# Ledger of designs, part 40: designed miniproteins, single chains

Each design is a single chain, and the fold is of that chain. pLDDT is the mean over its residues in the fold that is shown.

## One batch from the design tools (miniprotein)

Design m1320
Fold by ESMFold2-Fast:
Structure m1320 (fold): chain A 151 residues (1-151)
Amino acid sequence: AKVRVVVGDSAAIREAVVAEARANPDAHVVIDWASFSQTPEAAAFAAELAAELAALGRRYTLSTETAVEVLERQAPGARVILVTNSPMEAVAAVQVAKEKQLDLTLFLAADLGKRIAQERSGLSDEEIDELLAIYEEELRELADEFEVLRS
């Protein structure tokens, strides 16, 4: 079982998710709709990604549950592609996947997560950037493979 984490901006993540789904047709693609639906921009991203996956003939799930709850329901050894914009959900999902020995590729649209924090946290932009750096370091430590897609 292998946990791979890819962090990037929404445009780079969309391209990477589509490429991963094309390369792994048997993988269960899960879009964290519960997190993406929190803002119009993130919801539009998730809807466009879903439409692109559908156009490619790939099956996907728009999850209204947390990433943790979705992974808890997976069969042992399942291959899952999970897309989220929540750094907190990403950390929790990686922890569950490692505990359950799932084959997880997790894509984090960090820019869309930052926008939610800007709207809801009351933190400064600098404090948000520091918090996101902490989540990125946690993901790097937890994952078997870690990649940052630079914009």
Scores: mean pLDDT 84

Design m1321
Fold by ESMFold2-Fast:
Formats: structure tokens, sequence, C-alpha cells
Structure m1321 (fold): chain A 155 residues (1-155)
């Protein structure tokens, strides 16, 4: 489980759209995984936003970070009440703004989705959130294809 998570993180590090804020986030996920604390972490909204605040290196409060992420989610047309859709939309906004090819966005979000499943998020919840974000970006891919893509990354 940990060695597969480390391989998927290293795959994201080699992604052309990788950045320093994503590095800090992925290092925190690996730290929590080594401590056995990563399971269910992405299902706890307060813990997720505390981690995002720390990874961004920001002086903003958890509530201010949440408000910014919800505004991004609303602008993309995803559900601002679903923390997982809000999180994935926040990761994807920089790709959408740079007119990145759809296939590159899909590969990135499937790899993030596989990391979320290894972090104890149910595959169905990850598939629904990835599908909603891709659809909001005008990328037409079925939930069944997303589920197959994520499973293929998990082995």
Amino acid sequence: RLELLERLVERLRKHPLYNESLERLLEKVLELAREGKVEGFFLDEEKLYEMLREAWGTSLSIEEVREIDRAIAAALGVDPSDPLQVFLAGLAIGMYAREVPPEVIVEFLLTVGAILVLSGVPLSRVVDAVHAVLRAMGIDISRAEIARGIRRLLG
C-alpha cells in the first residue's frame, strides 16, 4: 500500500503541471501514510482544509481557504457542498486556465483519484467527484472509464 502510494506520488512529480504547492500537499500525504493516519483523512473536511492551509503556506484561516475553494468550485460548476469535488476542482483550476489538453487533465485526476483511494476514500466517492470535475471542464468521460482508469493505477 505505502510503496504504491509513493510510486503514484512520484508519477505526479513527473507531471508537466506539477508545482511547489502540490509538492507540499503530496509530502504531507506521504507523512500521514507513514504514520498510518492517512486513512479517512480526505473525508474529514476540517483536517483536509487544515492540510491545504499548511501546504499553501498561507496565513489565511481554514474558513477563508474553504471560502476560496468553494468560490473556485462554484465558478467551475461543481458542487460547493462536496469537499472532495471542491478539493479536486482547486487542483484542476490551474490546468483549466492554461488550456491543457483533456487527456493530460484526465491522467492527472485519475492519478490523484488512485492516491485518494489508497488514502481510504471509497472508489465510488472518488469516481463521482472526478466525474463531476471533468464534466464541469467540458471533458466527457464515463464513471465506468474513470473507475477502470483508477483500478489500472492500483494494479
Scores: mean pLDDT 81

Design m1322
Fold by ESMFold2-Fast:
Structure m1322 (fold): chain A 94 residues (1-94)
Amino acid sequence: MEHDKKVIKELEEKAEKGDKEAALNLGALYYNLGDYEKAKEYFTKAAELGNKEAALNLGRLYYELGDYEEAKAAYQKALELGYKEAGVLLKELL
């Protein structure tokens, strides 16, 4: 996976420079690879940078892992960032 490693490195460099889309894409790549710890790390970074989709994806990942309190916090963040549909998901976890 030499090509994947190069893409990951380029996205990591962009994410470190504050590119919220690069952080979202890196989180999605790690999720697809089954590396949920790194997926969580980069979705968190993207959400902190204001990416509403990353906050929603972080909530979904926590929900899949059984971490319902963390899922609730991430859905709340997505709602605050303007992801209106996160309000329905948050209500189901209350």
Scores: mean pLDDT 83

Design m1323
Fold by ESMFold2-Fast:
Structure m1323 (fold): chain A 76 residues (1-76)
Amino acid sequence: MEMSREKIEQAKKEFQELLSQYNPSQEDIDVFNIQVEIAQLIIDKDWESLKKLVEKLYEEGKLTEAEYEAWLKFIE
C-alpha cells in the first residue's frame, strides 16, 4: 500500500471535519476535494486520469483556460 495515498486520504478527512466546524460553502469544499484528487494522481503518476480530470474541470468552468493549459503542459 502507498503511504502517500493513505496520508492524503487522512488529511482530506481531517480537513473535511475542520471545514464542517466553520460552515464553509460547497464551492470551498469542492475546490479542496479537487486539489486533493490532483495531488493523489500526481503522487500515483496517473497522468491519464489527471488529464481527464483537468479536461472535465475546464469543461465545467472550474478551471480558467490558462490553468488548464498549464496543467496540460505539466502532464505532457
Scores: mean pLDDT 71

Design m1324
Fold by ESMFold2-Fast:
Structure m1324 (fold): chain A 79 residues (1-79)
Amino acid sequence: MEELKGLGDAFEYAAEQAEKLGHTKVAEYLREAGENLRKGDADGAVEALRKASQAFKEEGHESTAKALEDGAERVRALA
């Protein structure tokens, strides 16, 4: 549980960075993932991370999208 909370804080930080870069929709999904992790909802967090990954893919940022997909796998492994 504590590890999921720490990961949630990391995704909130990533959301702030994405918002500063103009990726508002991605920032929204990253905040959703972080909030779900703080609630202990790993499945909801995985879904939100996949939405963020898809949004980055559509913008041509495939390496960042893959990092988010890998993050979703890690969340699932910790739950």
Scores: mean pLDDT 77

Design m1325
Fold by ESMFold2-Fast:
Structure m1325 (fold): chain A 65 residues (1-65)
Amino acid sequence: ATSLLAKALRDYTGTTPTELSIAAGEILEVVATLADGTLLATSLDTGSSGLVPADHVELLPVTEV
């Protein structure tokens, strides 16, 4: 599997247990991309996983795996 890193561009507050809350500048590991423009990601700061809107993050093209 190809892992991607993403940087949070702005704050996002998850409103459901499936959503991930992120702060601007957080680095996320992108686990999957969904067709609706949502990412399944893990925060490297908190270790929590969840769904975030793709427009709140910048994808970084290379990961160390």
Scores: mean pLDDT 75

Design m1326
Fold by ESMFold2-Fast:
Structure m1326 (fold): chain A 73 residues (1-73)
Amino acid sequence: DKLKKELLEAAKNGDLEKVKELLEKEPSLITARDENGYTPLQLAIQNGHKEIADYIVEKAKELGIDLKELAPK
């Protein structure tokens, strides 16, 4: 899915505005995983994008999504 790839890339690259736009449009993308099993949250953490990581955690909490769903397998 193009939106899934765009969200993962935005989280990796530190594009907070794009992350907000995509998660507002399609909240289910918050549990998306790349080919290595990394979620947008994991990619934001790995690349030092604290503001994006904080946003995703708060958004997951608002959506009732268990943070374990955002952990790598």
Scores: mean pLDDT 81

Design m1327
Fold by ESMFold2-Fast:
Structure m1327 (fold): chain A 108 residues (1-108)
Amino acid sequence: LEELEKRLKEGLDVNAKDEEGETLLHKAAREGDLEMVELLLKYGADVNAKDKEGRTPLHWAARYGSLEVIELLIKNGADVNAKDKEGRTPLDLAREARRDLAAELLEK
């Protein structure tokens, strides 16, 4: 985390995409890494960036049931109605993955 913050201060592109179209924010949201999500958002990470499947960080947080990450992404302007390339919203992925509390949070 400290090394990443140093790199971001030195001008590392917080919104750079890998071969899957994923940003660091996608990966942090999928892993439920709240501290990493907070750091990336502080340095201007695009909360609504889409990977090659059309999924945003919120889609991945919802699929893996990371309640605190879901709340933080929504607070920072995540589009709860964003559809992936299969037409699925974050709520649809939470339901598919049987993340009942994440689904309840996204319904509000």
Scores: mean pLDDT 86

Design m1328
Fold by ESMFold2-Fast:
Structure m1328 (fold): chain A 87 residues (1-87)
Amino acid sequence: DKYGRTELHELAERGSDEDALKARELIDNGADVNAKDKYGRTPLHIAAEKGHVKVVRLLLENGADENAKDNYGLTPADLAKANGHTL
């Protein structure tokens, strides 16, 4: 899209149980769990920011880089903490 987001980023933002199932299907079909949008954010950054624990867990179990930094130097854990969530 206009922000460099993949479908996996969009599913991570919505974070429903159905979105988690669709995210798993995309990952099983070779989706890049570490793809960065124009802000340097991975799907894990977005899921962590929103507190979508099931999507966070799915991404981590499939090789998401928990130490990835966005363009502001923030990790997924930093975004989770800033928004009152835990990974």
Scores: mean pLDDT 84

Design m1329
Fold by ESMFold2-Fast:
Structure m1329 (fold): chain A 70 residues (1-70)
Amino acid sequence: DLEKEIARAMALIYSAIGDLLASQKKYEEAIESYEKALKLLEENGVEDEELRKEIEEKIEEAKKKLEEQK
């Protein structure tokens, strides 16, 4: 399924962008990139619970870090 393979690859790219942004302490931008990754997985029916859980955990960590910056 080409559409699902492309969606998964794009989700991995957005997740990696989120990781880079988080490493720069740009947590708002990191969260946006992680949410784009999750949206790609959901909208294209990519059933990868491990990847979804990993990205969700990264979003929660970034949200916690963002609150710590206030």
Scores: mean pLDDT 85

Design m1330
Fold by ESMFold2-Fast:
Structure m1330 (fold): chain A 152 residues (1-152)
Amino acid sequence: PLGLSREELLKLARELMEKYNVSEKEKEIILRAIEEGRFPADRAERVAMLRTFIDMDTPEMALALAQLAHRAMRTGDAEEQRWATFARLAALAVYLRLEGAVAAAREALDADLSPEEATARVAAAMTAELRARYPGLSPQEAANLALAEVES
């Protein structure tokens, strides 16, 4: 699903939101973000959108979030690009089923942390979990192996 056009991403998002029974208010926020190619300007709407994707905790929703983040990185200002970096790491944590990293992402959003602090906490939790799962590998090697195992 990565590299999808805006129309393809909208279709995927609509299908996933129906499948996972997302509320009408959350659907409005997500669809508007995809249509504009930007994260919501309102912080509460942005947090609600990111939280909704993370809480669904499925590979398909993780890929949809990663694709939205990729679009936001191209169209957004510096703050939006920092939040897109967080969203990409949170999506990867969900995709790789890293429970501690997913919990760290939820806690960071709930604690009203900056995107840099939120990103750092998710990255630290992800590194710790990957190191525990694949002892002796570098973080990059462990992440590559985890991705290969999920995709096999």
Scores: mean pLDDT 78

Design m1331
Fold by ESMFold2-Fast:
Structure m1331 (fold): chain A 58 residues (1-58)
Amino acid sequence: EEYEKKIEEIRQKALKEALKAYIDGVKNNDLDGFYQKLNEISEKYRKEVEKLKKEAEK
């Protein structure tokens, strides 16, 4: 269903952004910046999933 497809797309996007944040953190020796970006990605993922869940549970 469209709901499952959208969840998977959000998950894939979050993983891609997390991997990029990790690579950037390693290159710059900036672990704090990496964790900050992970928190931002995690919050964005949670909000998008919550919105989709509300739509599916009408």
Scores: mean pLDDT 78

Design m1332
Fold by ESMFold2-Fast:
Structure m1332 (fold): chain A 62 residues (1-62)
Amino acid sequence: SLGDRGPEVAALQRKLRLAGFDVPVDGVYGPETVAAIRRFQERAGLPVDGVAGPEVKAALAD
């Protein structure tokens, strides 16, 4: 969620970039990362809350 930081956030940001979303890979769950998650949730048909929960993680390709 907004304000989280660490290696897991950086991994999430890398997956978002691979999926075509322009986000920095800085390990900080800031407004740009929230916006990218919301856009991904819209594309995937998930609830748009900006939180990278289990459904978001399962939907991201690795």
Scores: mean pLDDT 75

Design m1333
Fold by ESMFold2-Fast:
Structure m1333 (fold): chain A 82 residues (1-82)
Amino acid sequence: MKREIEEQIEKLRSDIEALVQAYLEGKVSEEEFLAGLERAIQQVLQSGNQELLDALIETLESLLPQLPADLAEKVRELLASL
């Protein structure tokens, strides 16, 4: 069970990092980026797993400095809703 959660955390971090890179490279719009994050948040909340939620919050907070100020603020609003 713990091993499976660790693998899910690693996948979650990788998926979010890939989404941020796709946005920074202009491959996805701000709307697509935010929709992708909201989907990840919903999946984590649906799991009811605190370790996944903590990993999601920590990953998003670590990526905030890489985002434009306006988008970083929208991500902070999403984090505040958790």
Scores: mean pLDDT 80

Design m1334
Fold by ESMFold2-Fast:
Structure m1334 (fold): chain A 155 residues (1-155)
Amino acid sequence: PLTEEEKELVKKVVEAVKKLKPKKVVLVGWSSLIPYIAKALEEEGIEVVVAMDNSFSPEEEARVLSVALEPGDVVVLLIDAKVLEEKAKERGTSVEELLREYVEALARVLREKPPKAVLVVASDSSEESKRLAERAARLLAEALPDVPVTVILPE
């Protein structure tokens, strides 16, 4: 079961997506909230594709995104600091470097198939997840100047 904070975050993401009126949403990133966001969006009549890779590799997730994405889709990128910290440690790199590689890999796909908007979501209320989500959004906005990039943070 979701916490009340997680339920409010899912609701906030769904409302932000609904305002953009997409035909299809692609969910990207490493977060336990993905299945809940997918179900909530599908209950609103929105087509959802989950571009998730179990290897947690930036290159593999970018490949999966490339198959799932069509121009004009809305992309929801979920940022989880705990997952990023674990994967950075496994790869022998910093969280900041892994996030940079991840954003650069996703941005290459998003340039070829430009979405209507990218929503970057901090998956939890930790200061680390919020900071990393804001950094990811800034890097995406710099890489995709013609695509609206918005940050969604838990309150």
Scores: mean pLDDT 87

Design m1335
Fold by ESMFold2-Fast:
Structure m1335 (fold): chain A 120 residues (1-120)
Amino acid sequence: MEAARNGDLEKVKELIANGADLNAKDEYGRTPLHYAAEYGHLEIVKILEPGKDDYGRTPLHLAAMYGHLEIVEILPDVNAVDDEGFTPLNLAKIYGHEEIVEILKKRGAKENPNIKLKKI
């Protein structure tokens, strides 16, 4: 977790080489990929596998929410829905990341029309 959160690519590679469980979840159900996506560590995101946290959020949800444009371009499952009913596109719109909204739309991303929270 710490190596992915801190952007320590060499430490992440060492952990992989030593057979570390890269799907290991913390107290929030988050994997190393969730932290790499949240903190904008593109090179680490490229070598980790996707998963969902305890809120049903993928790393793409976090990248869209925190404004990491280059990470949004490479992560899969653009239409994943979290436990609150949000897609990555919903979160990008809610948090005002217009460039990420455009990238997600180009990748075929859709909003979930059944969410209760909408920005004007």
Scores: mean pLDDT 72

Design m1336
Fold by ESMFold2-Fast:
Structure m1336 (fold): chain A 106 residues (1-106)
Amino acid sequence: VNELDGAGFTPLHYAAALGKSEEVEELLKKGADVNAVNPITNSSDILIQILGDGYDELSEEQKKLLEEAKKLIKEGKFEKAKELLKKIYNLSDESIENLIYVEKLQ
């Protein structure tokens, strides 16, 4: 469950990004490491890992929104964090909610 692919992602990263809530829960029950470091981004932060090498392609405004969203998640303000993350990630609401859930566990 913690095997990295050629892009440095685990099954948990893909399940969260694809909005597969039941798969996220099953992977966590099987001992998926929420803090697995991606060797390409050199980060355990799932929000950065999902972007992969695309993190370096983010504008300064998008990077600032990402940091603000992470802060809001730590403060328990998930709805505001979701709105900011939707400006950075072209993902479904369910995918964004799964990313927030995993980020909260880190």
Scores: mean pLDDT 69

Design m1337
Fold by ESMFold2-Fast:
Structure m1337 (fold): chain A 66 residues (1-66)
Amino acid sequence: SAAWRAAADAAFAQLDKDGNGTITVEELKAAGLPERAEELLARYDKDGSGTITRDEFLAAVEAAAA
């Protein structure tokens, strides 16, 4: 359904403050979430780039919904 994707897009948009299409550990730390930054990066950063892309985030949400 479109509802879960809309919610996921809204969540990503809130984390992606500079609108570059990725979430960096620096953006999470700037948001006051240093502990959560490391946890989220470990869970979602599968390619070791130090960033979480929109596609990786959406794939993780879809996997959780299965």
Scores: mean pLDDT 65

Design m1338
Fold by ESMFold2-Fast:
Structure m1338 (fold): chain A 98 residues (1-98)
Amino acid sequence: PFKGIKLPEASEELNKEGLEAAKNGDILKLLNSGDINAVDENGRTPLHLAAQSSLEMTKVLIELGADVTAKDKEGRTPLDLAKEFGREEVAALLEEAQ
């Protein structure tokens, strides 16, 4: 399932932690398409899902070139979701990645 994720060469630990964070089945389903910006039925990317649940996965997806400006079917960006869910550290990271 994770053979589509391109992680930094120098960090097997980051690979292991990224795979643990990606145990959210929805994130894994999207990444299995081989497109980091793949969308579900609601227009949500892996980055949208990570912004609600995991700081570490959000970092990994940004490093892999995820589109931080992508909007879901409700017009929300990953930053909007991070703010709605009170994920202050994730919101700060996404603001810097704009």
Scores: mean pLDDT 69

Design m1339
Fold by ESMFold2-Fast:
Structure m1339 (fold): chain A 57 residues (1-57)
Amino acid sequence: KILELLKEKGSLTAREIAEELKRSQSTISRRLKELEKNGIIERTKSGRYVLTEKGKE
């Protein structure tokens, strides 16, 4: 899942996450927006997503 993948890899773009999980980029983008809205992940200046402290636990 997205959170497990980010925990393992540290940071990934939406495209990289979609490729790793074998899902459409639109599906992954929707999930990432939900997780970011809830403060579980954040987007870096380079366009990579990372887990917040709330998401890491």
Scores: mean pLDDT 79

Design m1340
Fold by ESMFold2-Fast:
Structure m1340 (fold): chain A 74 residues (1-74)
Amino acid sequence: GTISGKVVDKNGNPVADAEVTAYGKGTLKTAKTDANGNYSIEVPEGTYTVTVSKPGHDTQTKEATNGTVDFTLD
C-alpha cells in the first residue's frame, strides 16, 4: 500500500526536504518531502510507525496503515 501526506510548519507553510521514515513488519523506508511539503512511501500491507524529522524542528511520530498522514512540525 501507499502512505502519503503533507508536512507543514506551525504557521501552515510547506516544509521541503523533511525526512519521512516508515518502520514496520521488517520494513524501513525513507522519503523526503518535495518543495510543496508532499511525500509518498510504498510499503507492504500493515501498520507502520511514521516519523518526520528536520533539523531545527521537533520530531513528529504517527501510526499509519495506508492512506493520508499529514504532519505539523514545531
Scores: mean pLDDT 82

Design m1341
Fold by ESMFold2-Fast:
Structure m1341 (fold): chain A 61 residues (1-61)
Amino acid sequence: MKGDVVRAVKDFEAVAPDELTIKKGEVLRVLEEYPNGFLLVESLETGRVGIVPGSYVERIG
């Protein structure tokens, strides 16, 4: 998944400082995949970086 382009399948609201709030339909790049199922992502729309649950995104490429 590292380097993949993904799309948010549902809204995710950040509750921790390292997490990224994303909206359904937002397009992001995966920077890192963690063993616990979280991804470090960069929003291609805003340039913001943060952690999201992998289950909240799908591959689109």
Scores: mean pLDDT 82

Design m1342
Fold by ESMFold2-Fast:
Structure m1342 (fold): chain A 95 residues (1-95)
Amino acid sequence: MPVPKQELSEEEIKEIEKEIEEIEKRIEELDKEIEELEKEIEKIKEEIEKKGVETEEQKKKLLEIEIEIGVKRIEKGVLLTIKDRLLEKLKVAKE
């Protein structure tokens, strides 16, 4: 078997596993925050439908929430990429 380019100590393996757990917790928090923001969008849309009129203030609020969701989705994507790299490092260390 080829020797891995980096030998990970037991302490380094535990640190990577801990970092993965912290990333997973942050992803769960982001998913909850996105769900809450999506519910806020639906509430504003229901108000527009009930009144039959979309106000400039409602349009602005919807845009702001959509931007916030977009930013959180980008953060989640970055965290997933980091997690995948950490999992690959653990896989190489464990063979």
Scores: mean pLDDT 81

Design m1343
Fold by ESMFold2-Fast:
Structure m1343 (fold): chain A 56 residues (1-56)
Amino acid sequence: MLAVAVADFPATGPDDLALRKGETVEVLKKEGDFWLVRSLATGETGWVPSRYLEEI
């Protein structure tokens, strides 16, 4: 399942993935308000608050 970043997200923790607005990610897992995603640009995996993501 794909999602796009609707705003810039600065990584705040060691397991977070930093995203720029407009970046596309693959959603791997949903854990409440945090989603585990993989960047399509870099291949890096990390957690992002769901409010920064919109499913496409």
Scores: mean pLDDT 85

Design m1344
Fold by ESMFold2-Fast:
Structure m1344 (fold): chain A 68 residues (1-68)
Amino acid sequence: SFVDRLEAEVAALEGSDLSVAEKEARLAALVLEAAAHYDTLSPEEAARVGELIDRAIAWLTAARAAAA
């Protein structure tokens, strides 16, 4: 499913050796893809997508702050 793929991609980003800037770019692409799929998601899937995106944003925000 889209949600399972998104979860795997977010986990891969968190564990990757990419720069913070590259991770931000990839997360931005994932957010756009999630928005494109949003109308096709169940309420439960939409909630889970929101949680995954919020988690990724929080993680990247912390990583960026640590790099500053």
Scores: mean pLDDT 80

Design m1345
Fold by ESMFold2-Fast:
Structure m1345 (fold): chain A 59 residues (1-59)
Amino acid sequence: GRLAVAVKDFTSSHPYFLSFKKGDLLEVLEEREDGWVKVRNLSTGQTGWVGSSLLEFIS
């Protein structure tokens, strides 16, 4: 899939959102028109939703 890098740390206790660290490599699974992106963190294997403003797309 398409790759992205997290541009800053993000932590959420909500199970719908993905927590990650700045520089984490994320695989894009789904993109939505409203700016939400479903990603997999390649370091942890966890999946969740993230705002596209927190991502730098590299592919």
Scores: mean pLDDT 82

Design m1346
Fold by ESMFold2-Fast:
Order: C-alpha cells, then sequence, then structure tokens
Structure m1346 (fold): chain A 160 residues (1-160)
C-alpha cells in the first residue's frame, strides 16, 4: 500500500540519518567541519555528482549516504508506480525536492547540536538529534502523503 511504502521510506531515512549523525559525533567533528561535509553531500545529491571523500570519516559518511540514496530511489520508484503514468515524473521531482529540504534541515540540526557540545552531555546531544531526526521523518512522510493526494486529485501545486 501507499502508506506501507511511505512508512518504509521514513524508516530508511531515520536509520541512515541516525548512523550519519552518530559517525559525525563519534569522529569529534567541529560544527564547521560537519557543516562543510554535509553541505558537500547535499550538493552531490542535488547535482547528481560524485562525492570525493578526503578521509576515512568522510568515506564512511559517503557510504551511508550512497546506501540511503539507493534505498530511497527504489521506494520512490515503487510509490511513483502507484500513480497514473502522466503524474509519475512530477511526483519523483516533488519527492526529491522534499528529501533535499529534509537533508538541509538534518544538516542544520547536526550543526546546532554540535555547537552545544560544551553545554550538553553526549547523551543529551544524541537525544536531541534523535528527536530532530524523528520530527524530520514525520514531516517528510506527511509531505509525501500530501503530494500523492494532490496528484491523484489533479490539484495545482502551491509555490514552495
Amino acid sequence: SIDELIKRLGDVFYRYLREIARTVLDAGLSPEEAREILDRMIEAFREEKPFVPRNEVEAKIYELFEKLHRELEKIIEELAKTLPEEKQEEFRRDVRDQILVSLESFRDAVVAALERRSELSDEEIEARLDASIKSLVDSLSANIREIVELLLNDEPRPLS
């Protein structure tokens, strides 16, 4: 069902973002270093360009991001096939745009958590990141459901 596919997409997104966040935390990256790496990965996603890792930490993050992208693409294709053929391209574009927005929000959440490392315990940072990632997954899932409903009802998209 559409709801099962949306749930699966959310579960995949949550799992890989959690692993990326943990990799960043375990590596002891500064807020600036984390922002730079995540910005470069988001740009690689946006432009469909290869990401070149500079070290083992970046290589691990890139591996997780590549797996995330591959699993998301499969679920997006399965979701698109539930729609009329003429609406599938618009759906794929709109969902990829929402994933991009979610990745930018994830970057900002990671950077904000790292900026508070001197004020918060590691457990508090992990809990805040987990809550932020769950919120992002819920928002992405709701937005994808809305995209499906709007396309099925042939309604024009508001400017985002």
Scores: mean pLDDT 86

Design m1347
Fold by ESMFold2-Fast:
Structure m1347 (fold): chain A 59 residues (1-59)
Amino acid sequence: MKLAEVIEDYQAKTEDELSLKKGDIVEILDDTPGGYWLVRSLKTGKEGWVPREYLVEIE
């Protein structure tokens, strides 16, 4: 499972995006080249697109 940490609060701007809080851990579902990743919140189970600059991949 590919994980990332949210490094800054993000507020969804569209229904396809996910709002996240700094320190949340998400699963990366799609990291296809672009400005956004599709993620699933481990806290809520919800999925959505987030700008990748808000995320740091956990090794």
Scores: mean pLDDT 83

Design m1348
Fold by ESMFold2-Fast:
Structure m1348 (fold): chain A 58 residues (1-58)
Amino acid sequence: MKLAVVTKDYEARLPTELTLKKGEKVEILKEVNENWWLAKSLETGETGYVPKSAIEVL
């Protein structure tokens, strides 16, 4: 399981994106492109796109 920690708050701009709070953990499901990854929130269980700039892989 590939885990990442949220390094800065991010508010979803589209329904397909995750809203993130600094310090939360996500599971990386797919590295879709260089800027956006598909992830699952470990807090809510929701799946959506996250900006790579807002996370750090553990």
Scores: mean pLDDT 84

Design m1349
Fold by ESMFold2-Fast:
Structure m1349 (fold): chain A 60 residues (1-60)
Amino acid sequence: GPEIAVATRDYEARLPTDLSFRKGERLEILRYLNDNYWLARSLATGEVGYVPRSYLEIVG
C-alpha cells in the first residue's frame, strides 16, 4: 500500500515547489530524496510538493 506519514506540526511552504500542511494531516510519500526533504502528496488536497522529513512520522 502507499507509504503514509502524519504531520507532527504545522508547516508553511517557503518555495513554490514545497507543500504546506497542518499538524495531523496525512501525506502519501512518493519519493525519498535526501536527509531533509521528501516528495509527498497531500491526502486532503491531492497537491504534490516537497516536505521537510523532520515534521513527519511514518504510519503506513
Scores: mean pLDDT 85

Design m1350
Fold by ESMFold2-Fast:
Structure m1350 (fold): chain A 160 residues (1-160)
Amino acid sequence: APRVLVIDAAPPGSLGHQFADAIAAHLRARGAEVEYIDLVALKLSGESIGNGDTSGLDRAQEGLARADAVVLVAEEIDGQPSPELQFFLYNVDLSLLEGKPVAVVTVGRSSTAALDELVAFLEAAGAKVVAKVHIRTDDTDVDARAAAVADTLAAALAAA
């Protein structure tokens, strides 16, 4: 089965977390092996790494190395991706994204600036961004949009 890494940089109980969970469920229903990594729960920070705790980063990097495709879910904060996702992307080996199908999801206000910046960054790292979705905080069709992301990733994996 194709291996998909879902990286959730949204807080527990948020719309972003619900969207990440829905994508993971739809991918599993399509026969994918889904590894789910909650970056907020892993408490990735410069201080924890400086104190020798690299376990969360190592786990996320191993997941990225094994994955055939990646889903990134983040909140938009003041036109930027969440600090947990920025910290993760700064500290992982981005060469592990080379040629991989990636879906990018941001959740926030009506601005797509964080989504567009994140997509450009990932494409510069050699990732194949196959889906990009901005979820507004007033959106109601979370499950249908999550299903569409899962369909796009499943099609990209079948074409690889």
Scores: mean pLDDT 81

Design m1351
Fold by ESMFold2-Fast:
Structure m1351 (fold): chain A 60 residues (1-60)
Amino acid sequence: GPRYYRAIEDYEAKTPEELTLKKGEVVELLEEVDEEWWLVRSLVTGKEGLVPKKYLEELL
């Protein structure tokens, strides 16, 4: 099933492939691209992009 996470801090995209997130924004995990970077979709904006996984907290 879908895995949901919350941004624990604001994240500002540094490249076009990255996604800007506001603290508290809920995202769906689409792919664990590597050890540090995850492809996610914002449930607020519907936009997809890469974010550092350390900015995300799993919703239990």
Scores: mean pLDDT 88

